# Ledger of designs, part 83: designed miniproteins, single chains

Each design is a single chain, and the fold is of that chain. pLDDT is the mean over its residues in the fold that is shown.

## One batch from the design tools (miniprotein)

Design m3060
Fold by ESMFold2-Fast:
Structure m3060 (fold): chain A 69 residues (1-69)
Amino acid sequence: SKEEIYNFLLNATVEELKELLKSPDPEIQVLAAKKLGMLGGEETIPPLKEALKSPDPEVQKAAREALEK
């Protein structure tokens, strides 16, 4: 469920979020990109740049917004 995914994301590490960006589900990719943006730090930049290459426009948007911070 979305609630279960949100609860997982509250405690997710950058490494776990990088794996979620590889999910076949674009909704999960969007949530992972948003959480990486909330965490910040240099270690989040490479996975967010990869997310910008996603064919899904919502994933691209989430990655752009995360990188603007």
Scores: mean pLDDT 79

Design m3061
Fold by ESMFold2-Fast:
Structure m3061 (fold): chain A 78 residues (1-78)
Amino acid sequence: MSESDAEVMAEVGKLVQEAKEAAKKGDYETALKLLDEARELVRRAREEGRIRESVADYLLGQIDKVTAEIKEKKEKAE
């Protein structure tokens, strides 16, 4: 793994963790906003050549999975 891959993965992981924490508190709006921010970070890092395509695909898959889980929890809470 390149150093740039590890750095981007750490930044995305932090945003995803903060989103999960917000969702646990019932703040689904903040959680979804943090996930959108993580997605934008991955998109920008890929555009700049900072990460490999396989790493970008993996991170986007993780963000999409967490986004789906949070949306499902929001719908069940309503």
Scores: mean pLDDT 82

Design m3062
Fold by ESMFold2-Fast:
Structure m3062 (fold): chain A 72 residues (1-72)
Amino acid sequence: MEEAVKEALELYEKAAEALREGDFETASELVKKAEEILKKNLDLKNPEEATLYREVLLEGYRLGAEANKELR
């Protein structure tokens, strides 16, 4: 679980870096991979794991939003 969260966060950070470089295809693939890892390793019916999933998604969104501001 924690290993999967760490891997997903690292993928979101790599996606943000790709987005800053204008590589939208790589950024999209990395985001999909991060979400797939989270969905496979977290039980969304468990309140604690659902909360963790939400927090990791929120951090991924924050990283993407910051990277998107740097495109302009």
Scores: mean pLDDT 78

Design m3063
Fold by ESMFold2-Fast:
Structure m3063 (fold): chain A 91 residues (1-91)
Amino acid sequence: SASQARIELARRILEEMLRAFEERGDEELAEVVRRALEELEKFAAENPDASVDEILQLVAKIFAEIYAVASPENAALIAEIIEAVAAEAAA
């Protein structure tokens, strides 16, 4: 479904963010992303019939929380990760 595709895309983006921040030693950002993944997985498990709009609202909230603690350099890295994962998903 479109809802499941959006959850999977968000999960992949968050997993790549976590990997990048852990590799760089950015423990604060890694912790925020880890909690974001937990929130996404809990929402997906508890809301199997969630609409695309509900998922997009959750994803927007999650990314806002990550951007709130990100430096401009980290925000640029996040944008790069989003573009890379979206390109892979479109292939």
Scores: mean pLDDT 85

Design m3064
Fold by ESMFold2-Fast:
Structure m3064 (fold): chain A 80 residues (1-80)
Amino acid sequence: AEAAAQAALAAGDAGAAEHVEPLIALLTHPDPRVRLAAVLALGRIGHARTIEPLRRAAEEDPDERVRIWARFVAEGLLAR
């Protein structure tokens, strides 16, 4: 769980488009800390393909913190 969250954040920090698909997959991870890390990492990458998965997480994620951050990240990407 911790290792997966750290890996997701590191992928976001690298800013590499090739990490988009694995990070989108982490949005369905059972640990909310991993899902939150994936949301933040996708926000750092800023790729348009991440907008719809982030919108879905903002509406459907069981964890309130994940929903709040997913919404803010998705809105930030749309405002560009």
Scores: mean pLDDT 75

Design m3065
Fold by ESMFold2-Fast:
Structure m3065 (fold): chain A 82 residues (1-82)
Amino acid sequence: NEEKALRLLEEAERAFKAGDYEKAKELLREALRLAEEVDPNSPLAAGALHGLALVYKKQGKDELAEKLYEEARRRYEAGLAA
């Protein structure tokens, strides 16, 4: 459900700004799952991956964050080409 994925992304942003990185990750993973059910190359799926990358960067997991940034970019670009 696209609407639910968007709401989860908004809630994840609030959790991230509050410093609740574990809650942000849980919300972002659920948003990604729902966005992928609609379209794996949607802006919502790319947004969830980008959000996860930001959380991992804050946690010092730089290599994982970079991989997630690249995946988000690839999916976003693929969606634009479709």
Scores: mean pLDDT 85

Design m3066
Fold by ESMFold2-Fast:
Structure m3066 (fold): chain A 83 residues (1-83)
Amino acid sequence: AALEHARKAAEALLAGDEEAALEHEAKAVEALRAVADPEEQRRLLAEMARIGAEAALELARARGDEEAAAEAEAYLAKLDAAE
């Protein structure tokens, strides 16, 4: 549920639908808070961060924002190293 909502929020953001993006982000956070297992919650947080960073990278590239794109790429590399 949390990852599904995070993915839908990313899709809405890339489509320019700010209301849908905010609604799905709220649902993703709510689903994450409902997770009782700390290990599962941490893993979901990492995957949600990755989904958000990938969407931010795609948006930055679409806008020609090279600095934002480089920052998103660096963050994704850091997430991969923190596995």
Scores: mean pLDDT 80

Design m3068
Fold by ESMFold2-Fast:
Structure m3068 (fold): chain A 98 residues (1-98)
Amino acid sequence: SKLEEALKLLEENPQHRANVLLTAAFIYLTAALISKDPEEAKRDAEGAVEILRQAAKYLSPEDLELALKWVRRAAEQSTDPEVRKLFEEAAKELEKLL
């Protein structure tokens, strides 16, 4: 993906890499919430969760709290049970890092 290509340019800067990943995760998370296609919403949700898992170890406590807030809100707003479960599981993973 274009995201994976961009991340190679930031490998030497963990903080910049974390910021790029956090931004990408928010874009995918938002896309999952507004998508009218269940399959597309699920793929975007899976993408957001995977990006957050990669970013989590590089995020500041403040950014972790922000990511947790986004994921919890996404779970609450998700009408698809599979998408909701993905975000609920991601929230539990992020909570363990705080």
Scores: mean pLDDT 79

Design m3069
Fold by ESMFold2-Fast:
Structure m3069 (fold): chain A 73 residues (1-73)
Amino acid sequence: DAAALEAEIKRKLEEAARLKAQAQELYAQGARLIAEGERTGDQAKIEEGRKLIAQGNELLARGDALEAEAAAL
């Protein structure tokens, strides 16, 4: 019983960590594209960067939800 709950908590936290790591990578890429686009007047780069940030927000929310689920166990 306790071992099964511990394994479930661990799996949720590992998945949350992976999603949050991916979100941080998308944030870094998005911020860089926005900065480059602003410097060069490249609207396509700014829009691509904003899309990456939005994707990062989605992954972060999923990671946060998994951490909340693990905390409730």
Scores: mean pLDDT 90

Design m3070
Fold by ESMFold2-Fast:
Structure m3070 (fold): chain A 91 residues (1-91)
Amino acid sequence: MADYEKTVAELAALLAAAGVPPATIAAFVARLDEIVKNLPESLRTYFTQQVLEATKHELARHPDITPEEAAAFMESLLRTTELQVKTLLPK
């Protein structure tokens, strides 16, 4: 649905505004997609929105964030999201 694509587009725009290179943003988007691809639609939307909201919160809390710090934050956030998703998948 449009909700997932809209959330991903907002996330990409926030990272671009923080100065993260386009190739790095594309890699993060691909990694997020890989993390959530096996989840039901509702959970894919939920986790993608949680990543967006956490990114908004970090940028608001740290307005002087560098592109390198923004990229490091995203790397850590995606790692945490992947671990959370793995706990929800049935055996």
Scores: mean pLDDT 82

Design m3071
Fold by ESMFold2-Fast:
Structure m3071 (fold): chain A 71 residues (1-71)
Amino acid sequence: LLDVIREALRAAGLTLADVAREVGLSPSTVRRILELIAQGKSNAEIAEQLGISVSTVSRLRRLIEEAIAAA
């Protein structure tokens, strides 16, 4: 299971640190977004709380959903 998730991330060329770099966020900010998503917060609520764009949050959420669906 962990190997499958790791392989999916490797195939996408993305790690949490790579995602953070690609979207211009710190790894701690990405982790914070994941926590807020887990709490059921909307993209707009997360963007407002963290001072980032809704499009950045939406893109990150989509990447996570896609990775989970592939696992």
Scores: mean pLDDT 70

Design m3072
Fold by ESMFold2-Fast:
Structure m3072 (fold): chain A 74 residues (1-74)
Amino acid sequence: SKEEEVQARLARVGELLGAGDFEGAAEEIIEMVRRYPGDEEVLAQARQVLLVLEARGAPPEVIERVREAIREAE
């Protein structure tokens, strides 16, 4: 289901963030919002991951890629 796929991707994002893999975490979120465009729950979760990336000092290029993907999926 969509919920199971989203939860699995978010679990992977958590693993990648724990490993300091900001590029990998960003790619998972970008794929998630592209797969479910206009889904407000998916967009809200992506925005939360964006805040975590910013708080942990992810590279500006990574931050902008996630922002762009969220904007395009709205």
Scores: mean pLDDT 87

Design m3073
Fold by ESMFold2-Fast:
Structure m3073 (fold): chain A 100 residues (1-100)
Amino acid sequence: MLTQSPKEIKVKEGETATITLTTSESNNNITWLFQKPGEPAQILIENSTTPAPGTSSRFTGSGSGTTHTLTISNAKKEDTGTYVGQAGSDFGEGSKLTVE
């Protein structure tokens, strides 16, 4: 089972947002997904730390074992949406980011 926190986060433009995924067992292959309202989910980070093609350097994946973190630096209004951590076939509950 995956636990993702926070479930909702609000930040101002230019601030840093942090989302944490906790896994019940050690896992070093986490995918971070981003979904804008009304759009399909896109891959941001693969293999815990590797940005997908087209992903801004503002997005960083870190962590190992049972604790994994997505960091969104210099937040922009277009970053508003739902972020989901994935381990294998399991998905976290999602974190809704609002950038004001």
Scores: mean pLDDT 84

Design m3074
Fold by ESMFold2-Fast:
Structure m3074 (fold): chain A 60 residues (1-60)
Amino acid sequence: SISEKIKEKRKEITKKFEEKVQEILKTSDPNDPLKIKEEVEKELEKSYEELEKKIKEILE
């Protein structure tokens, strides 16, 4: 179903986002928390844009 396809894409995007956050925390300078916040917010924005695009592809 369409609902199942959306759920699958949401899960995939969430997993990628979580992996990106772990990578940012692992590779970023711990003395620059504002830089870490900025990188995380940037990845979150990209994840929302990708999810919206995938939902549109499913629903068209």
Scores: mean pLDDT 81

Design m3075
Fold by ESMFold2-Fast:
Structure m3075 (fold): chain A 75 residues (1-75)
Amino acid sequence: VTDEEIDRGVADIVSAVGNVLLKQGKYEEAVEAFELAVKLDPENPVAWENLSKAYRQLGDEEKAEEYEKKAEEVR
């Protein structure tokens, strides 16, 4: 596999962990997981959408809107 394929696979796992953290109400840890996911796979709009959602749960609407725009941009 290429580094790109490895990064996508790891990003998928990290995103799954982030979603579990969101369901547990651990929004700060979920943000950390999704930030890692977007670093590994910045072209995946779902990862940016999840990061935006996590910031909304933290009450950071400004960052939530920023990452929502990034999700639309990477299509």
Scores: mean pLDDT 79

Design m3076
Fold by ESMFold2-Fast:
Structure m3076 (fold): chain A 62 residues (1-62)
Amino acid sequence: SMSQINQLRTQIDSIQDQIGSLLSQSTTASDDDRQQLQDQVNRLGDESSRINVELIRLQRQQ
């Protein structure tokens, strides 16, 4: 549905904003904190990729 597509787009935008914020934080973080921030960025990137695949599938099924 269009509602589901819009929700997934909003989730991708939110994830991209979070990644940007985490990368900004990493520039002033300690080495230990930087590793944790990088792990969060990697996890969010994987999540965004998964959502994008689902978004494409839903768009093609409408």
Scores: mean pLDDT 86

Design m3077
Fold by ESMFold2-Fast:
Structure m3077 (fold): chain A 70 residues (1-70)
Amino acid sequence: SRLEEEARRAERGAEESERLAEEYLKKADDLEKNNPEKKDEVDTLRKSARSYRNAAERARRSAERLREQL
């Protein structure tokens, strides 16, 4: 059904955003460990991770609402 397709699309979006959030957090952690002087770059990476985490949260909420309509 249309709702199932939309739910799956939202679920994929959430998974992709979560993966990006984890990648940015890993990059931030690695950079902080190897180059502690690059605090501004680390902060930027952590902000990007937070943004992707928020996007994943919104996408999961959307998917849950779509699933409830099934």
Scores: mean pLDDT 87

Design m3078
Fold by ESMFold2-Fast:
Structure m3078 (fold): chain A 102 residues (1-102)
Amino acid sequence: SSKREEAIKILEELKKELEEIGKKADEAAKAVIEEVIKALDRIIEWIRTSTASEEEQLAAAVGALREIGALLAEEVAKTGNPALAEAKKLVEEAIRKLEELL
């Protein structure tokens, strides 16, 4: 499915951008980013293997990214870390792109 394939592409591009931020980040921010990347891998795998409808898959991916965005917002509020602020912005952009597919 074209929407499903585009959603996977959006998530994989987000993962790649987060990996680049992680390379430049301090150890604490890198650990948070690595956990976000693991969460993205789980979302991508679920979309690839799920028998759910495209609409349900997209809605679930958006929901999961919103939870990740909330986690990043909490960490930014605690630490003021610019790498985590950049990661949060990229997650929010990915949410917008996925919502355009709905």
Scores: mean pLDDT 88

Design m3079
Fold by ESMFold2-Fast:
Structure m3079 (fold): chain A 95 residues (1-95)
Amino acid sequence: MEDEIFEELKKEIDRLSKLTPEEQEAVRDEYRARAAAHPPGSPEAQRDMLKAVLAEMKLLGLSKEELIEFVEAVLRNDPERLARYQAKVAELRAK
């Protein structure tokens, strides 16, 4: 299960790397809207929020390798880390 999710997210990172910044922004906004449409704290909301965070990190200029390391850390640590990391990404955007 975890390995399957990790491979799926690596494919998403590969896909994002082939998109323009405009397309990456659209993907981020779409996943954010989808996450907000799910029940708060649901696995579906968390999944869509994770994909939105990956698109945001790519927009911020993070490398494919950095995104892969982030995904590994999230999946090995705790799903609750996703919410805390989203706050950190928002702070990084403010700088």
Scores: mean pLDDT 73

Design m3080
Fold by ESMFold2-Fast:
Structure m3080 (fold): chain A 86 residues (1-86)
Amino acid sequence: SAENEADAAAARAKAKALGAKEIEIEVNGIKFTVVYKVVKDAEGKPVVIAQVVGVEGAEPEEITEEQEEEVKKKVEELGKKDWEES
């Protein structure tokens, strides 16, 4: 296949759009745009798959591991709650 990195990224984005929800999470005044999807694992337990697709209020290099973990934690909680309420 003549796929390159841009084509792979576009295909991934399209796949996420077909089953993913986009939300904005704020951590310490920094706004993160996150795409997430809730799926079931082998035990039927909800698993949140998430990717940060946008950041406002900070340079990418200034994002700490702690901030990234906080964003993932908030997205996981929101995704599980959304799944339970569905």
Scores: mean pLDDT 70

Design m3082
Fold by ESMFold2-Fast:
Structure m3082 (fold): chain A 66 residues (1-66)
Amino acid sequence: TSAAPPGGPSTGGEAEAARRIAEIGTAAGELNDEAAELARQGGEAAARGDWERADELLARAAEAAA
């Protein structure tokens, strides 16, 4: 059984970035393998707390998907 702790780290920017990571990852996966791979790596970087790398990788994924 899962509890619902307050947590609440949502500052807008961080939550928005996580949401965009998921959206870009999904869209990129349907477009091409390069964009999908970059988005996946960006998501992994974000999961590790490496937001700078995540931002860079997601920007590249978006460029590849465009």
Scores: mean pLDDT 69

Design m3083
Fold by ESMFold2-Fast:
Structure m3083 (fold): chain A 64 residues (1-64)
Amino acid sequence: MAEEYAERAKELAEKGVEAAKEGNLSKAAALFAAAGILAAAASLEDEELSEEAIEYIREAAEKA
């Protein structure tokens, strides 16, 4: 469901703004990149194929 991916993208973008405010630009960049990929996945309607890729990107962003 594209809506779930859009919600996750928004959440990651909000975390990116917080990281940028704290001066952690590397973490902010990773979070914004993950948000962009989630938004693209929502647009493509490839729900099952996108879900695995999105989980990898989310974990990478949280570790950054």
Scores: mean pLDDT 69

Design m3084
Fold by ESMFold2-Fast:
Structure m3084 (fold): chain A 87 residues (1-87)
Amino acid sequence: SLLDIIEKAEPTELAKKAREYLEKKDYEGAIKAAEEALKKDPNDVWGKAILVEALVRQGKYAEAAKVIESIKDREVRKALLTILATN
């Protein structure tokens, strides 16, 4: 999954909460929690990956692409861009 790509990074408490919403298929809740995680840590890779997956599942591809462009980790960014390009 998308989250497996970032397994080396420890998720923050807000990122864990965002992941719980995503697993429940509450994509709006996942987006809100992930955005709150990114407000506290703009470099939270878990928060960015969860936000991208939730946006893609809602069909918000342009917003997802913008989030991906903000990712500093080249490998994470490439993996997420590939998922957008194949959908």
Scores: mean pLDDT 74

Design m3085
Fold by ESMFold2-Fast:
Structure m3085 (fold): chain A 96 residues (1-96)
Amino acid sequence: MEEEIRRRVEELLRRAREVGEAALARAQEYGLQNKKLSDEEKKEIEDGLALLAGVLALEGREPLPFLPPKTRERLTREGLRKLAEEIERIRAEVAA
């Protein structure tokens, strides 16, 4: 039971990191190319960065130190909340 939960949580964190790193790369690419972003594109990037911040915080790393403190704190809280909800879902599914 615990081993299955651990494996599924590790997979969740791996995917969250992949999504977050892709969002960071996209944000850097758009910044370098001076591209106009839609509100939807900005939200997608911000959601990905929140997941990355959450994963980094769970690993004991400073999340996104290049961002303003208020933005960093907000994204980290949002990412941790989303990850906690998914982890609880995994635990509930395995316990069923």
Scores: mean pLDDT 79

Design m3086
Fold by ESMFold2-Fast:
Structure m3086 (fold): chain A 55 residues (1-55)
Amino acid sequence: SATLLAAEREIRELAEELGVELSDEEARKLAQQVLTLPNEQRRQFLEDTLREKAK
């Protein structure tokens, strides 16, 4: 879906900004996860998840 593709793109852009390596499968799963959250929580969830992965 267009929504899923947009979420994957945002996740990949944020991962690049934070220096985090993501596989296509990881980006897709994270996009599916974030879309289950209310809009106001999505950005924070993505930032927290990607920063945790960068440790």
Scores: mean pLDDT 80

Design m3087
Fold by ESMFold2-Fast:
Structure m3087 (fold): chain A 108 residues (1-108)
Amino acid sequence: MVDPAENIAAAAESLAETFRKAAELARQGKGDEMARVMEYAADTARRLVEQARAHGLPKEVVDLLEKAAEHMRRGAEAVRQGKYDEAAKHFEEASELMRKAAELARQA
């Protein structure tokens, strides 16, 4: 059985790549493909925050996951407004925050 912290770290790394893909799609103006990626990412991010809290991970890890989810929400709103460059920046921030969360989770 894999350690909960390692499971959360692996999921956060996977989500970081998903956000990076969303940023690339946003720059290309591919709204339909981006919507699918965003739906998957939002669901996964919500579950990661809940799992981190449930398993008692450090506040710093939970805070990073919550900030990443908020950037994802802001990116999705920017997409609805046709602001694809703004959306890409938010998705890039979410990706970086998820990578940091994964690193800290492994140190927990």
Scores: mean pLDDT 80

Design m3088
Fold by ESMFold2-Fast:
Structure m3088 (fold): chain A 65 residues (1-65)
Amino acid sequence: SASVEAAKGALAAAEEALRNGDAAVARVALHESQRLLKDPNASEEAKELAKRAIEVAEEALRRHG
């Protein structure tokens, strides 16, 4: 689904940001993941992936922001 693909993209971006120290990418991934959690059309799978992306993005911002 579109929401699952978006959530996978956000998680991948957050993981990359954590690895390479890209705080700007981490902020974008955090924002997109928060948006997915508020989306009534997002699947439960997408929301679980978005929660994981938030955790990774917040870790990236702690280390590199």
Scores: mean pLDDT 86

Design m3089
Fold by ESMFold2-Fast:
Structure m3089 (fold): chain A 60 residues (1-60)
Amino acid sequence: GVTKYVRIPAGTKVPASELVDKAKELGADSVVLTFENQLAITGSEERVEEIAKAVEELLK
């Protein structure tokens, strides 16, 4: 699979746990919250792109 990183902006109102749960619900093979407040989303190339976009929408 491939891994895509999505940055969580400082001051986001959405908890990181909710973003992780959303990525898993959307079919990520693995989701890791990094030390730098980034989500490392692993899965198929096409699916990872869709998941990253959905997570980014929650950060608005």
Scores: mean pLDDT 79

Design m3090
Fold by ESMFold2-Fast:
Order: C-alpha cells, then sequence, then structure tokens
Structure m3090 (fold): chain A 63 residues (1-63)
C-alpha cells in the first residue's frame, strides 16, 4: 500500500470516529434534557440508538 492510500484510509477512519463522538455527545445532551424534563424519553432513546449505530460503524465502543 502506498503512504498516500494509507493516509486516506486513516483519514476516513478518523472521520467515522469523529462522527461517533459527536453522536455520543448528542445522546448525552438528550439524556440530560430528559433528566431536566426538557425532552421525551423517546427522543433520548433515539439519540442513544444513533450514537450506538455510529460507534458500530466506526468500530469503537462507547463508555
Amino acid sequence: MSPEEVAKEVGRTLRRIGDAVDAWLAARRAERALAEGKASREEAEAARARALAAAAEAGVTLP
């Protein structure tokens, strides 16, 4: 593999990880909003499901 091809693959992996982190932070905000009575349980569950899907696609586990 060329160094350029490796760099592109690493870049794609880092973007997927970034998307997973962003989705996880969004899920955390939704859970906090639910705890504060500002969001529904369904909205918090949907945000968490999106975070888990993004993490699975990135090949990482969420805490």
Scores: mean pLDDT 78

Design m3091
Fold by ESMFold2-Fast:
Structure m3091 (fold): chain A 76 residues (1-76)
Amino acid sequence: SMEDEKKADELIKKANEARRAGNFQEAADLYVKAAELDPDPNRRAGLLELSAVYYEEAGDTEKAQKLRDEAAKIEA
């Protein structure tokens, strides 16, 4: 829906701000929330891959791997 797309865009903006501030875990959490609202599989996979990068930077290797696996399955 357009409302979900708007919320996803707002979450992405917050994630980008958190990333620029070096708050990698917060950025990763926000990218995951944005992915949950995005109905487009390609955009969702991209957001999950981006989130995985920032969970890895935050030291959360387990979450990063789970999100990479989820992203891979979306376009499988």
Scores: mean pLDDT 86

Design m3092
Fold by ESMFold2-Fast:
Structure m3092 (fold): chain A 68 residues (1-68)
Amino acid sequence: SLKRQAAQKYAASGILKVAADLLEEEARRLEREGGDPARVEELRRKAREARENAEKLLEEAEKLEKEA
């Protein structure tokens, strides 16, 4: 079912958005506490990758929903 596939991609997109928010919050916290700048940058890169993957999944879900 296209609707089931769309629902799964919507769910995965939502999970990645939450993950990105948590990674960004951890990066901000570590930066405030004077943590390792390389670790802060790594967390921010992972957050960006998660957001990009979430956007791709959302676009795929929207296409499947329109075709259903």
Scores: mean pLDDT 87

Design m3093
Fold by ESMFold2-Fast:
Structure m3093 (fold): chain A 68 residues (1-68)
Amino acid sequence: SAADQLKELAEELSKDPRIKAELVGDDTLKITVSGDVTTLTGLALRIIGDYPELDVKVEGDTITVTAK
């Protein structure tokens, strides 16, 4: 399910100390990375490819991922 994919994503991202992932409410994950905008965009595209049941949005320096 999308909710299960969101939890799996959060656990996977927590293994990289350069990535900060924060669960906001029950269905939204807010992600920030140490690096430039290109690094952030690359991560967003990887999430879209690996977790197709999640909605991914890039806003400024943050990636917002929502379970549907």
Scores: mean pLDDT 77

Design m3095
Fold by ESMFold2-Fast:
Structure m3095 (fold): chain A 92 residues (1-92)
Amino acid sequence: SSMGVRALLEGLRRAAAEGASISVSVSGDTVTIVVRGAGELAKRALLEAARRAREEGLEVRVSIEGDTVTIVVGGLSPSDIAALALAAIGLE
């Protein structure tokens, strides 16, 4: 849903504001977001964003390894994919 995507985008913007770097890759209707250099505040923001996105009906999986947070989002519309990709390249 668009509200779930908005929740993810807010979490990603907060993580970037805390100094984390964000990369996105797209495969079919699945988007993989890798956040590197995520401190505790960024991790909390991303976990909260993922929970909110799931409540809004998105298929979201999160894994954390050290300072790297990987978020996998499935079942996305083309417009949702575009929104996540554009945010990752810093255009919003």
Scores: mean pLDDT 81

